# Designed miniproteins, single chains, continued (2): the designs that were tried, part 81

Each design is a single chain, and the fold is of that chain. pLDDT is the mean over its residues in the fold that is shown.

## One batch from the design tools (miniprotein)

Design m6819
Fold by ESMFold2-Fast:
Structure m6819 (fold): chain A 92 residues (1-92)
Amino acid sequence: MKERLLLAAYLYLERGDEERARELLRLAGLDEEEIERLIAEFREQLARARALLAEELAAMDPAERAEFEADLAEGRARLEASLKKLLEELEK
């Protein structure tokens, strides 16, 4: 249960919805100091990951890039579906 709340919180942080992420982290049993620390660490990790992804995409040929972007889109859709299901379970 707590692991799913953390995943949902990270998805909201990726989307820029820090308020929703804080609510989910509190439900997971984290205190305010731990929440702010995790948000700061996640922001740094996300920025680094995006920079590395940009370098990889720039080095790819157009066909490889299109396949990679399609795979990313499928992965994102799966994560959004999982998040929706988790939120529906939490509202019960």
Scores: mean pLDDT 75

Design m6820
Fold by ESMFold2-Fast:
Structure m6820 (fold): chain A 80 residues (1-80)
Amino acid sequence: MSLEEIRELARDVARHARDHLLSQGLPEREAARRAVAAVTRLLLTYLSPEEARRLGIEIGVELGLSEEEARRVVDETLAR
């Protein structure tokens, strides 16, 4: 897959995960955080940790998180 195809897939996964969590009664910010964590794990299947981190942060901001909050969620997901 191309990088653009991976980016589109990641955005779709993040949006669907957020919407699903919202439908289950999670607050908007918590749903966004969990969606970003899930998509970051997916991105690690296709991308290096550095690339997954960059794209995960970008998607987190698109879902309404601050850049700082998106970085925290992504970095926590990448930590072992």
Scores: mean pLDDT 84

Design m6821
Fold by ESMFold2-Fast:
Structure m6821 (fold): chain A 107 residues (1-107)
Amino acid sequence: ALEAALRESIELYVAAGVAPEEIVFVLTMGLASPYVRSEEQARLFVEAARYYAEAVRAERAGDLERAREYREKALELLDEAVGGEQAEELDRQARLGVALLEELLAR
């Protein structure tokens, strides 16, 4: 299952000392990779991944409103890249990865 694979990857990266925002960036790029068909689409995915990473940084600093704003910007970029249904699915997967990371860091 996707959740199990994400959980294993996150646990390994955290154990290796990789910064949470970098973990989110790498996972988001991995999730988006199968959808890449053009240079422009790849640029949009990279920008979306950066916003998910910035959202994690903001949330860890206690700025929940800014974190939400960054996640909204990431979804807008995903929608531009792949369109509605696929963008919403990628957002759900990226947010699942973030939730699993936050759960692990709270232990």
Scores: mean pLDDT 85

Design m6822
Fold by ESMFold2-Fast:
Structure m6822 (fold): chain A 70 residues (1-70)
Amino acid sequence: MKIPRELALRAVATILRAIGLKLDHPELKELYDKAIEKAREALNSTDPEEAQKLIDEAQKLVDEAEEKAR
């Protein structure tokens, strides 16, 4: 079973946010790349709980990168 639609949409939104920020702040690319990787793992997960954890980790990495970009 693929993950719930809501989790899939959150993962996609996180990837798009990370890509956008990475274009403006290439010095933080490793944090954005990790966030994108975690969100992609969530999209490929068959376990909703694991997908939720991966999305939360990806969002945390994007938030950390945004804070460092200030």
Scores: mean pLDDT 79

Design m6823
Fold by ESMFold2-Fast:
Structure m6823 (fold): chain A 58 residues (1-58)
Amino acid sequence: MKIEDVEELVEKSPLTEKAARYLLEKYGYVYVDPYNGRVFESEEELKKFLEKDPAKKL
């Protein structure tokens, strides 16, 4: 999920307002996994994380 608003990023992730603002200022937007709130710099990184979970790798 693509987020470019500080307020929404704080709501959808464990980030503080300061951290959310810093990331959005640096990247313009970030991607968040809607299921666990993890923040990624790109959709490609999010997809890679969802594809590979080291804790669930058989």
Scores: mean pLDDT 68

Design m6824
Fold by ESMFold2-Fast:
Structure m6824 (fold): chain A 62 residues (1-62)
Amino acid sequence: GMTVGQALDSARSAGQSVAEVARGLGVSPKALTTYARRKVTGGEAGDEHGLSEGQKGALGGS
């Protein structure tokens, strides 16, 4: 499926609000904002750099 980053980029190009995109994806607007902020900062560049994948695996719980 589409990644959060791809959906945000498409919405930005279309002039849609983050809240509208979040509702369409079924996620929290705060989560979308967090992902977008981290990408823009350039320090921790989101899911595509594998941080979320590795972190999610480690934090997956029991």
Scores: mean pLDDT 60

Design m6825
Fold by ESMFold2-Fast:
Structure m6825 (fold): chain A 75 residues (1-75)
Amino acid sequence: DELRRRALLLATMAIAYIGMMKELGADEQTVADYMRQLNDMIDQLQRDVQTGLQRVERFMRDIGEYVGDLINEKK
């Protein structure tokens, strides 16, 4: 139950990052690809919470770096 809540919070943060990428001018195809990857990870997380959490952690790092790069490219 607490693990599910943590997974939900991480998923919400990932959605917020994807929204930020969209605001920063990322193309629709890139946004759609990240959304699909997120949905696939959420589905796997429901089946195996432990391995799913590790994948979400890595995904969050990757998307955070990408958003950082977008911000630097603009300014």
Scores: mean pLDDT 74

Design m6826
Fold by ESMFold2-Fast:
Structure m6826 (fold): chain A 75 residues (1-75)
Amino acid sequence: KEEEIEKNLRLLVDSAIEYLKQHVEELTPEQLERLRANIDRVLENAKKAGLSDETVEELRARVDEAYQEALEKLS
């Protein structure tokens, strides 16, 4: 059960980061914040569903890093 949640969450995070990298120049600041907020909700829901805090924080760090790189590229 936890293994499936982790697998699906990692795939979702990877897809979201790939989407961000491909479309960062086309996204408005509002769309970027909305995407991040949606990812944060999914991470919190996975934690409530029994995924370890360590795994959730690892995935959150990957998202934070991708957003930092995207924002630097837009500067």
Scores: mean pLDDT 80

Design m6827
Fold by ESMFold2-Fast:
Structure m6827 (fold): chain A 74 residues (1-74)
Amino acid sequence: MKPSMEEVIARARELVEDPSASREEILETAREALEALGMSEEQKERVLAILESLSLDGQRTYLGILAGELEELL
């Protein structure tokens, strides 16, 4: 089942605060956040490729930004 927007936000916030969070978990949650924001598949793939090139801390920072954008849609 697809996660709700609230579930995506909660997971994103947890991963941003979790120093043990893996790149895979962060990127998976980022993909879900981009989908919730209404991005096309092509746009999501482009953004995710950029995220994969970032450091782990950079990925966490960006995930926090995505969570904030989703919170504004609630």
Scores: mean pLDDT 80

Design m6828
Fold by ESMFold2-Fast:
Structure m6828 (fold): chain A 71 residues (1-71)
Amino acid sequence: SEEKLKEKALKTIEELEEAKAKETDEQMKKNIQEIIDRMKEALKAKDYDALSLEIMVAGGELVVLESRKRR
């Protein structure tokens, strides 16, 4: 459903923005911003297949970031 995917995308963008705010590494911040921009483009196009794929990719990146901060 449109609403369901849109809600998931917005939540994922929020999580990415929180990760970016907590990140110290400037290169990682830029990478996170690129992912946010891609998701916003998919939302604008209303391409649900692309949006679903971007959510999965972003989820993988968030897992890597979480693993890294486990100190």
Scores: mean pLDDT 80

Design m6829
Fold by ESMFold2-Fast:
Structure m6829 (fold): chain A 56 residues (1-56)
Amino acid sequence: SSMLKELQDAAIKAAEATPGVVAVEAKGKEIKITAMNEQALAAAQAAIDKALAELA
């Protein structure tokens, strides 16, 4: 499913570009994000949501 791969790639890229994100792991349907604090996690989630919206 090339569409799922494109969505995952966009989400991973957005999360990795977020300050305070330490690690990003893709596991099947899930993306696991490790961040230094809750604010960095929230920022990563917002960046992912924005990247996915721009792809749609």
Scores: mean pLDDT 79

Design m6830
Fold by ESMFold2-Fast:
Formats: structure tokens, C-alpha cells, sequence
Structure m6830 (fold): chain A 88 residues (1-88)
């Protein structure tokens, strides 16, 4: 598997940011939690050492990442549906 290109990383980070913003808007996480998750994702994509995640287990982090990924996918689907709705 080829490592992610700079363009692919930027696109992935944008989707993650959108998903995290939706989670904050729904009251599922705080803006501080969103920043921490985004920093972890960026570090993983750039090969940097992951920031210290005091109080989070690997399982909890995986669950949080899975939740926001599902929300991000739902957001993408919602945008596609709205686009189709406007193209009468």
C-alpha cells in the first residue's frame, strides 16, 4: 500500500475536521476533544509521534475515531443528497 500523498492527507484531514465539527455541534464531544483527535490524526498521517493521550485507552481512541468517521461519512452523504436535491 502506497503512503498517503500530501493531497490525500489534506482531503482526509478536511473530512475529519468536518466530522469533528458535527460531533461538537451535536454535543457529543467538546471543542477541546475535537482538537486532540485532529492532532492525533494529523500526527498519524505525517509520521510524527502521537501526542500524549492521558486518560484515553487505545480502545477508547479507536471508538472515538470510528464514531467521527461514521459522522463524517454521513455528512458527505448528506452533502451529496442536498446537491442532487438542488439539481432538479
Amino acid sequence: MKPLSEEERKKALEKIREGLDEMVARGLITPEDAERILAVAESAMTGKELPELEGLTKEQLANILTAYALIAVAHDVEKLLEGLRLAS
Scores: mean pLDDT 61

Design m6831
Fold by ESMFold2-Fast:
Structure m6831 (fold): chain A 80 residues (1-80)
Amino acid sequence: MKEKIEEYKEKLRNVYKVSEEELKKLEELINKQIKSHLPENSTEEEKLEAKLILYQSILEAMEKLKVKPSEILESIESSF
């Protein structure tokens, strides 16, 4: 799972030209979302799986909707 998350991050950097600052903000928002929505007793594997799903959903949104990284960040923030 960790390797697949890093692959998604590299795709964001290389294909979609997401800046390191935007990627850090995205990582922070994803981690905050996982912490607020998963039970405190969740396993590391469950947390990594949730993180993988969130990165995949973001990439799919960028591919299908042609949305900018900033629009995705705003959407995530407004959902919580």
Scores: mean pLDDT 73

Design m6832
Fold by ESMFold2-Fast:
Structure m6832 (fold): chain A 67 residues (1-67)
Amino acid sequence: MRLTVVRTRVLPVDASGDEVARVARELLEENRRELEDRGATVTEAYSDVEYTDTEIVVTSTAVGVVP
C-alpha cells in the first residue's frame, strides 16, 4: 500500500536561499520520520518551492510503501 505525506511551510519573500533550503530539508526529514513511524519504506521524497509576490511556499512530499 502507498502512503503519501505532504507538509507545507510559508516563508517571507525576502527569505534567503539558504533558509529556503534548510526549511525544505527539515520538512523532508519530518515526512520521512512520519512514514517510517507508520511502518513504511520511503521510496520518494522531494520538495517544491513556489515564489509569489509576497511569500515563498515550500511544499515537501514523501511517498512510502507498506509491505
Scores: mean pLDDT 84

Design m6833
Fold by ESMFold2-Fast:
Structure m6833 (fold): chain A 55 residues (1-55)
Amino acid sequence: SASEERKKRLIELLRENKRSYEEALEAHKDWPADVQKRVETAVEGTEKSIELLEK
């Protein structure tokens, strides 16, 4: 259905965003700790959104 296809596309975009955040953390270990924690929180939030959508 159109609803399922839209959900699948959103999951793909969320996975791409999660990967971008993870790559940024690995590339920028020099960032201030508070900035790193905010990006880690974004990774966790994105992962939880993906898990909820895959139910």
Scores: mean pLDDT 85

Design m6834
Fold by ESMFold2-Fast:
Structure m6834 (fold): chain A 81 residues (1-81)
Amino acid sequence: SAAEAEKKALADRALAQIESYRKNRAKVDEMIATSRPDSAAQLQALREKVDKLEEELKNAKTEEEQIDIAARFEREMLAQG
């Protein structure tokens, strides 16, 4: 269905973003260490959010469950900005 296709597209976007964050984790840690307290707090919150999502994906038992988790994350990110 169109809704299922949309969900899959959102999931694919979220997974691509997670891989990008994974690749740049050392740079994010450096930015947190060198940023002003307010900026560091925002970066740390984003890092924690991504880490929790990665844990949920590891605990997912099926690909369908992984798609649902990833699509939910992307929807939440889009709703915030």
Scores: mean pLDDT 77

Design m6835
Fold by ESMFold2-Fast:
Structure m6835 (fold): chain A 79 residues (1-79)
Amino acid sequence: GAAAEAEAVRLLGRILRRWREEAGLSQRELAERVGLSPATVSAIESGRRAPDEETMDRLLEAVGMSGEELAAALAAALA
């Protein structure tokens, strides 16, 4: 339902923020690498906006992570 989807989007945002910080990138630097605005990166990391699949792939590449690593991190967070 909508509440579970909102929680998944917030978990995704928290994981992306952690990986961005571990990569040593600011929201502005990540935004520049993926062709987004810093406000859009902030909205994704706060769970206010769900990225599309193409945007997600670019975000993961920019922080040095794979879709398989994202799936594992989400599964661990939901366990």
Scores: mean pLDDT 84

Design m6836
Fold by ESMFold2-Fast:
Structure m6836 (fold): chain A 65 residues (1-65)
Amino acid sequence: SMEAKIQQLRQEIALKINDIAAQNTALGRAMAERFVAILRESRKQPEREEELLNQALEDVEAAAA
């Protein structure tokens, strides 16, 4: 279901941010702040939630590389 996909995306992003924070606390904090902002925006625009979360995942993966 779409709800299961959204929950999976949120969990994946959170885990990747935690991994970044373990290696670089300042970067992890910055990524966590962006993620919170994206979660807030997705609540205002539910139709864009998957798009916004995929963008957040790309940003986190780029920061981890």
Scores: mean pLDDT 84

Design m6837
Fold by ESMFold2-Fast:
Structure m6837 (fold): chain A 94 residues (1-94)
Amino acid sequence: MKLEIEGLSLAARTAYLNGDKKEAEKLLPKLEELVKQYPDNYLLWDALGRALYTLGKKEEAIEYLQKAIDLAKKQGASQSVIDNLQSELEEVKK
């Protein structure tokens, strides 16, 4: 459901910004289930990437954030959305 995906995306972003590993671990299985149901939803791949980075899984985070960017581009997301995802990826790569 769109509202639940947006809520989980916000929760993953908040956990990432605060370094909240417990919240990231709690979110991870729900995000993995939703990605299986909605594999083309770039917000879910972005949320997974952020949760994985919060848990110290940098390489997997980079892969999932790149997938989110590729899906956003394929779906014609605005340049602002693509630029924001690209900025997140560059920050994670440091």
Scores: mean pLDDT 84

Design m6838
Fold by ESMFold2-Fast:
Structure m6838 (fold): chain A 84 residues (1-84)
Amino acid sequence: SMEEKEKFEKAKELLQKLIEAIKNGDPNVDSLFDEFEYVLKELTPEQRKELIPLLKEAIDVAEKNGREDFVKRLKSLLEAIEKE
């Protein structure tokens, strides 16, 4: 549906913005993460799995920037999606 497509595109955009925010030390990073997690829950299992490569990129970026808090949160999301 159009609503499903819009939610998927929003989740993808938010994850890309989150990667940029982590990279740049953006003060809005926590807000972006919370919004991403909220939208992610509304996606289908197939749509969540399509985000796996980008989630792995986000984990790598968080690790390189010393954001252990985000590494843990992102890995928890990845593990949950991979179990679906």
Scores: mean pLDDT 85

Design m6839
Fold by ESMFold2-Fast:
Structure m6839 (fold): chain A 79 residues (1-79)
Amino acid sequence: SDVPSDEEIRRATEEALRLLPELSDEQLRLFGGTLGMTAGLEGREVAWEAAERLARASGLPAILEAAEAGRAAGEAAKA
């Protein structure tokens, strides 16, 4: 599947949270965008919740901005 499972999203999110001090702002932004795209395209709330959790833990607004852009793009691709 081109889209990860809910379990894969949860595992990737927990790994990113564990590695948070070692991840660059760009890596976190890209991950946020991918989570947003998955939420928009597949309607997977676990992906959106993951993006919100990463944004809160990092204090980096760019993660949520990227996730919002990704979600909009995913929703547009579904229309």
Scores: mean pLDDT 81

Design m6840
Fold by ESMFold2-Fast:
Structure m6840 (fold): chain A 99 residues (1-99)
Amino acid sequence: MELVELLEEAINLPEEEKEEVKERVANLTAEDEPNLSLREAVELYVASQETELKQKALLYQTKAAVEKKNFELAKKLSEAVRNNDEEEVEKLIKEFEES
C-alpha cells in the first residue's frame, strides 16, 4: 500500500485531529498495539510532536514490520519442526530471540 499517500494525508491533518490521535495513543493498551495498522502508526508518527508519542508511534510501526518479517521465520520454524531438524529449529529460535 502506498506509504507516500498516507504520509501526505497525515502531514495535512489539522491540529485538532492531531490532538485526537495523541489521545487515542495514550489510551491504547498493550493488547491493542499488535493490531495497530501501518496507516495508524504513520498518522501517530506525524501527529506526535512530543518525543514520547513519536517514539511510541515508531514502536508500533516497527512492531508491525517485525510481525511481517517474523511470519517468514515462523513459517521456516514450522517446516523445521515438521522435518524434525533440531539444528535448524535451534538456529531459527536464535534468530527470533535476536530480533
Scores: mean pLDDT 52

Design m6841
Fold by ESMFold2-Fast:
Structure m6841 (fold): chain A 92 residues (1-92)
Amino acid sequence: EEKKKKEEEERKKELFLEINLGVVDLVLAVGRTLITRSGVPEDEALRWQIRVLETLLKQLEKEKKENPSLSEVIEKAKKYIERRIEELRKRL
């Protein structure tokens, strides 16, 4: 029974990471659509994506404080988000 509880906790952590990475990918997809289809200036669409991702980083930092058991997966999500923000800033 202890082995099943550890496997369930690990699966929940993996799902949390997968959902957060999926949200990042969705923000990037919306940003691409704004640039290509909506006539939004590229710099404005890039700044919007950066702002949304920076907000997500702040929310993840709060979640880490409230749920320390998620700390490792939150740090992985933060590194992924920070890399995407850096890539977007290079395009400005």
Scores: mean pLDDT 80

Design m6842
Fold by ESMFold2-Fast:
Structure m6842 (fold): chain A 80 residues (1-80)
Amino acid sequence: MRELGRLMGEVAEEVAEEVLREALEKGWSPEEARRRTYERVKERVTEEAKRRLGKVPDEQVVDMVARMVADEVARRLREA
């Protein structure tokens, strides 16, 4: 569904930028950044979906997106 996909994309982008900034400033390991990204994406997607759409998104879909974003953040930190 367009609304959920767009919402997840917005949250993923915001969380990735926040975690990368904090990780570089605080010296987090790629593994720590991955865990924090995963947790924050799951939390914000669920919260925003309830607020904007009135529904809890599919847990499997949220998990998949959270893992993908977390892996990307960890990879960017290793390359920095």
Scores: mean pLDDT 81

Design m6843
Fold by ESMFold2-Fast:
Structure m6843 (fold): chain A 94 residues (1-94)
Amino acid sequence: SLEDIKKELIELLEEIIEFFEEKFPDKTDYINKLKELLEQIKKEKNVEKILELVREFGSLVEDFLKETAVSEEDFNYLVELMSRINELAKKLEE
């Protein structure tokens, strides 16, 4: 169901935020931007707008990974979470 897919998406986005809070607690401005996008996603009911917000969230994570050195383990963990988010986003489009 649409509601179940959105719930699973939110849970994965929350997991990414928790990762950054644990590994990069000094990046408060970045973490707050991710949290703001998550709150917008939670409140949004239009699928197209949810997908735009999820894409924006993903772009912020990709930009962080381009500018910040992370361990191979942490990089692979984030890539796996982003892959799962992209799969759920595609299901939401259908």
Scores: mean pLDDT 87

Design m6844
Fold by ESMFold2-Fast:
Structure m6844 (fold): chain A 88 residues (1-88)
Amino acid sequence: SVEEAIELIERTKAELDQVTSKEQFKEVLNKAIEELKKLPESDFVKRAIGTLKEILEMIDNGEVSLEAAKRLLKSALDTLIEEIKRKL
């Protein structure tokens, strides 16, 4: 459900605060992607997966530092949550 997806995203945001390495960051994001894939497909779930994949690509390509990637991801996830709240 959308509520389960929001909970997963909020949990992922909280886990980011404990991430101190690029490897841990990738593990958190890959886990979140796999958990989101298990939920019923919705526009919100698809956008959340897309956002996580985009940030993973940026960190893998060396486009952003770990701290910048964490900030960008938190901001993007906050935007997704606010957008779904407006739709509900």
Scores: mean pLDDT 83

Design m6845
Fold by ESMFold2-Fast:
Structure m6845 (fold): chain A 82 residues (1-82)
Amino acid sequence: SMSPVDRFVHGVQHLVDLLRAGQITEEQLVQALKREFELMSKSLPKETLEQAAKAALALLEPVLSPEHFAELRAFVEGLLAK
């Protein structure tokens, strides 16, 4: 069975596929992930959240524009600093 991190990463990969197919915008992807990270921050241990964040950011860095990537990274870093 998949871990919570693996489940989340699989979902991120699916969103990337939708973005590459032109079915969603980068803004829609960033907004979806911000909501998911907020929900995870309330339910998962900090160490698990940090693993999920590192995996997602590594996957998204070559995919997103620098502006959208910086927005998502800043949001996640702010969330982890709490």
Scores: mean pLDDT 86

Design m6846
Fold by ESMFold2-Fast:
Structure m6846 (fold): chain A 73 residues (1-73)
Amino acid sequence: SAAAELRAFLAELAATLSPRERRVLEVLVASAGKDVSLDELAEAAGVSRATLLRLTRRLDRRLAEAAERRRAE
């Protein structure tokens, strides 16, 4: 399923990340589909809200780049 493929891709991405980035990704995946505040996500990941937003934006860019490369291949 698309959801299973997304989870697999996120797990592969996590393997290439720093421990801090990996914690953020794990928290985002675990909280997917849940009504959780940015402050609660930041606390769970052990980072500030500003750091959470910065790392989330970086992850979004990496996913977009991977999708673009897949379209080119």
Scores: mean pLDDT 72

Design m6847
Fold by ESMFold2-Fast:
Structure m6847 (fold): chain A 75 residues (1-75)
Amino acid sequence: MEAFAEAAREGVRKGGGTDEQIELASQGWRDGAERGGPSAAAHGAVDGALKNGMDERTVAYAASGAIRAGGGEEG
C-alpha cells in the first residue's frame, strides 16, 4: 500500500505537481486500495486529484509508474 503511494508521489513530482498535490494523490491511492483494491485506488486518486486541481495527465503518470515499476511485478 504505502509503496504504491510513494511511487504515486514520485510520478506527480516528475509531472510538475506541488507537495500538496503529491500528498493528495498518495492519500487517494491509499484510501481507494483499502476500500476496494488497486482499481478502486486508481479511481479514488483520479477523482480526488481532479477535485483538488490536479490534471489527469499528472495522475496517469503517477498511477502508471506505480503499477509498472513498483506494483506490476510484485503483488
Scores: mean pLDDT 60

Design m6848
Fold by ESMFold2-Fast:
Structure m6848 (fold): chain A 71 residues (1-71)
Amino acid sequence: KPPRVTLRLDLDRMSEEEIREVFRRYEELLREGHEVDLELTGSPEREPLLSRVLAEVGERLADLVNQRNAR
């Protein structure tokens, strides 16, 4: 089995750009066939930043998940 990878997002310590880089890495790992867990921590005040990044990458992530499930 491919190694399981955990990506941790500490929203209190991360900028929007750093969050985008984690999601870019998440896409790469999914394309490579890895199992990936996302662990999210942070203050509620940081949720708008996460929501903006997810809006941008959400379509690409959904396509990757759907493609994986179809095979």
Scores: mean pLDDT 72

Design m6849
Fold by ESMFold2-Fast:
Structure m6849 (fold): chain A 64 residues (1-64)
Amino acid sequence: MVEEAKRLVETARAAGLSDETIARLENLYQKAIDAFKAGKLDEAKKYVEEMKELLRSEIERRQQ
């Protein structure tokens, strides 16, 4: 989970996504880590899924 969330941020940077999108991903990453450390695994998974959706949406938008 933590490694997956880091990989999503790295993928966004490698893809050249906007600073705004990267900042949103980093915010979601921090929320996912905080939830994971608090033992709230369902919340952590939710934030990682939100990161995946944001990354997918922005990459698809740019590939058009």
Scores: mean pLDDT 81

Design m6850
Fold by ESMFold2-Fast:
Structure m6850 (fold): chain A 67 residues (1-67)
Amino acid sequence: GPTARALRRAADEIERLAKEGKVDEMQKRASEVFREETGQDVEVTIPKDPEEALAFARELRAAAERA
């Protein structure tokens, strides 16, 4: 459903931005993805450390499989 798609896309974007060193863009991009998929404004708190952000993206992918 829309939530599962939002979680997968957010994980993809966080992973990409973390690898590019664009940590300040991760929260904004994740929120945009949730708005695009679900129509909801979701305030997502994402770790600013790239390694922690990658771990968070992995958890979002796991959550998408359960949604």
Scores: mean pLDDT 81

Design m6851
Fold by ESMFold2-Fast:
Structure m6851 (fold): chain A 72 residues (1-72)
Amino acid sequence: LVEEVEKKIRELEQEYQELWSKKKNQSLELAKKDPVAGRKKTEEEGGLVADRAREVEELKRKLVEEARKEIE
């Protein structure tokens, strides 16, 4: 049961990690072409990336805690 929950968490984590890398790269590319627009975009992306990290981390914590409580 815990193994299955961990597997699902890993899949979600990997998907978000890839999405983050793409968004960061896009913001960096924009910064090279237009430093002012790139800076604003990078700040916006930074906020979104941090929010997603927090959500995934919270979800992981809750799933693990729930699995632990059921097994105990």
Scores: mean pLDDT 68

Design m6852
Fold by ESMFold2-Fast:
Structure m6852 (fold): chain A 86 residues (1-86)
Amino acid sequence: MKKYTDEEFYKLFEGATDAELKSFFNVLDFTGTGALSLEQFLKRLKALGYEPSEEDIEKMKTYLDENGLITYENFKKFVEDKVKEL
């Protein structure tokens, strides 16, 4: 179940370095492929205690690449944009 609010979860990344964001992405990408499907991304976030709102899931869909995958670059943009909205 959701343990973090959207605000609480994104505050964990406030002031995070590129290296810290990449380390977090690598935890989500435990298979080491460098890209995650939206399904895998959401499943991993839920396992870490964060279940995004429906609004945030819709927003995440706009950060998918041309193949429908979340790359590190798109993940970083999404997180940085969310932190700026806090």
Scores: mean pLDDT 78

Design m6853
Fold by ESMFold2-Fast:
Structure m6853 (fold): chain A 99 residues (1-99)
Amino acid sequence: SMELEELLEKAEELLEKVKESKDTEEAYKLAKEVLEVAKEAARLAMELNPSKVTEAIGLVLRVIGLEIDLELNPDDKEKAIEIAEEAVEIAREALRLAS
């Protein structure tokens, strides 16, 4: 689906911005944006393929866990990058579920 491919591309672009961020505050904000994109991708996958709703719910729960981990580590740029990388993988998995 073109919409899911666009969300994955946006998540990948935001991940690069997390890596290039100058400070932990910028990295944190950008990582939060990657998580929101991943959450939207998982929700869209549920709409596009209702037979995979259980798997897509699993992806949403993974994003929530990463949001909590990020909030517990607001001053850690390396952690923000790791979380953003996992969020991109969740968006990629959402695209696979909808294909």
Scores: mean pLDDT 89

Design m6854
Fold by ESMFold2-Fast:
Structure m6854 (fold): chain A 82 residues (1-82)
Amino acid sequence: ATTYDTTLVLSSGYVLPATFTLLDDTTGLLTFTEPDGNTRTLEVTFAAPVTGPVTTITMDSPETGTATTADGTTIDVTLTEL
């Protein structure tokens, strides 16, 4: 699996550093630490295959968002808390 740094934008607009691990073309794990010190992991399911590094994940809700890749592609995502 490929692991790298990314950026998470919460539905509140708060920006957090995060770590992303790509498991397959359509699934990854996003790990981040909230300001209160709690570490969370989300399973990210992509609506289309990922072809480049994910630079940002922006949450629209706790369960949905958009991923942006280094090549400028945007992909709708579903988020599941683990």
Scores: mean pLDDT 83

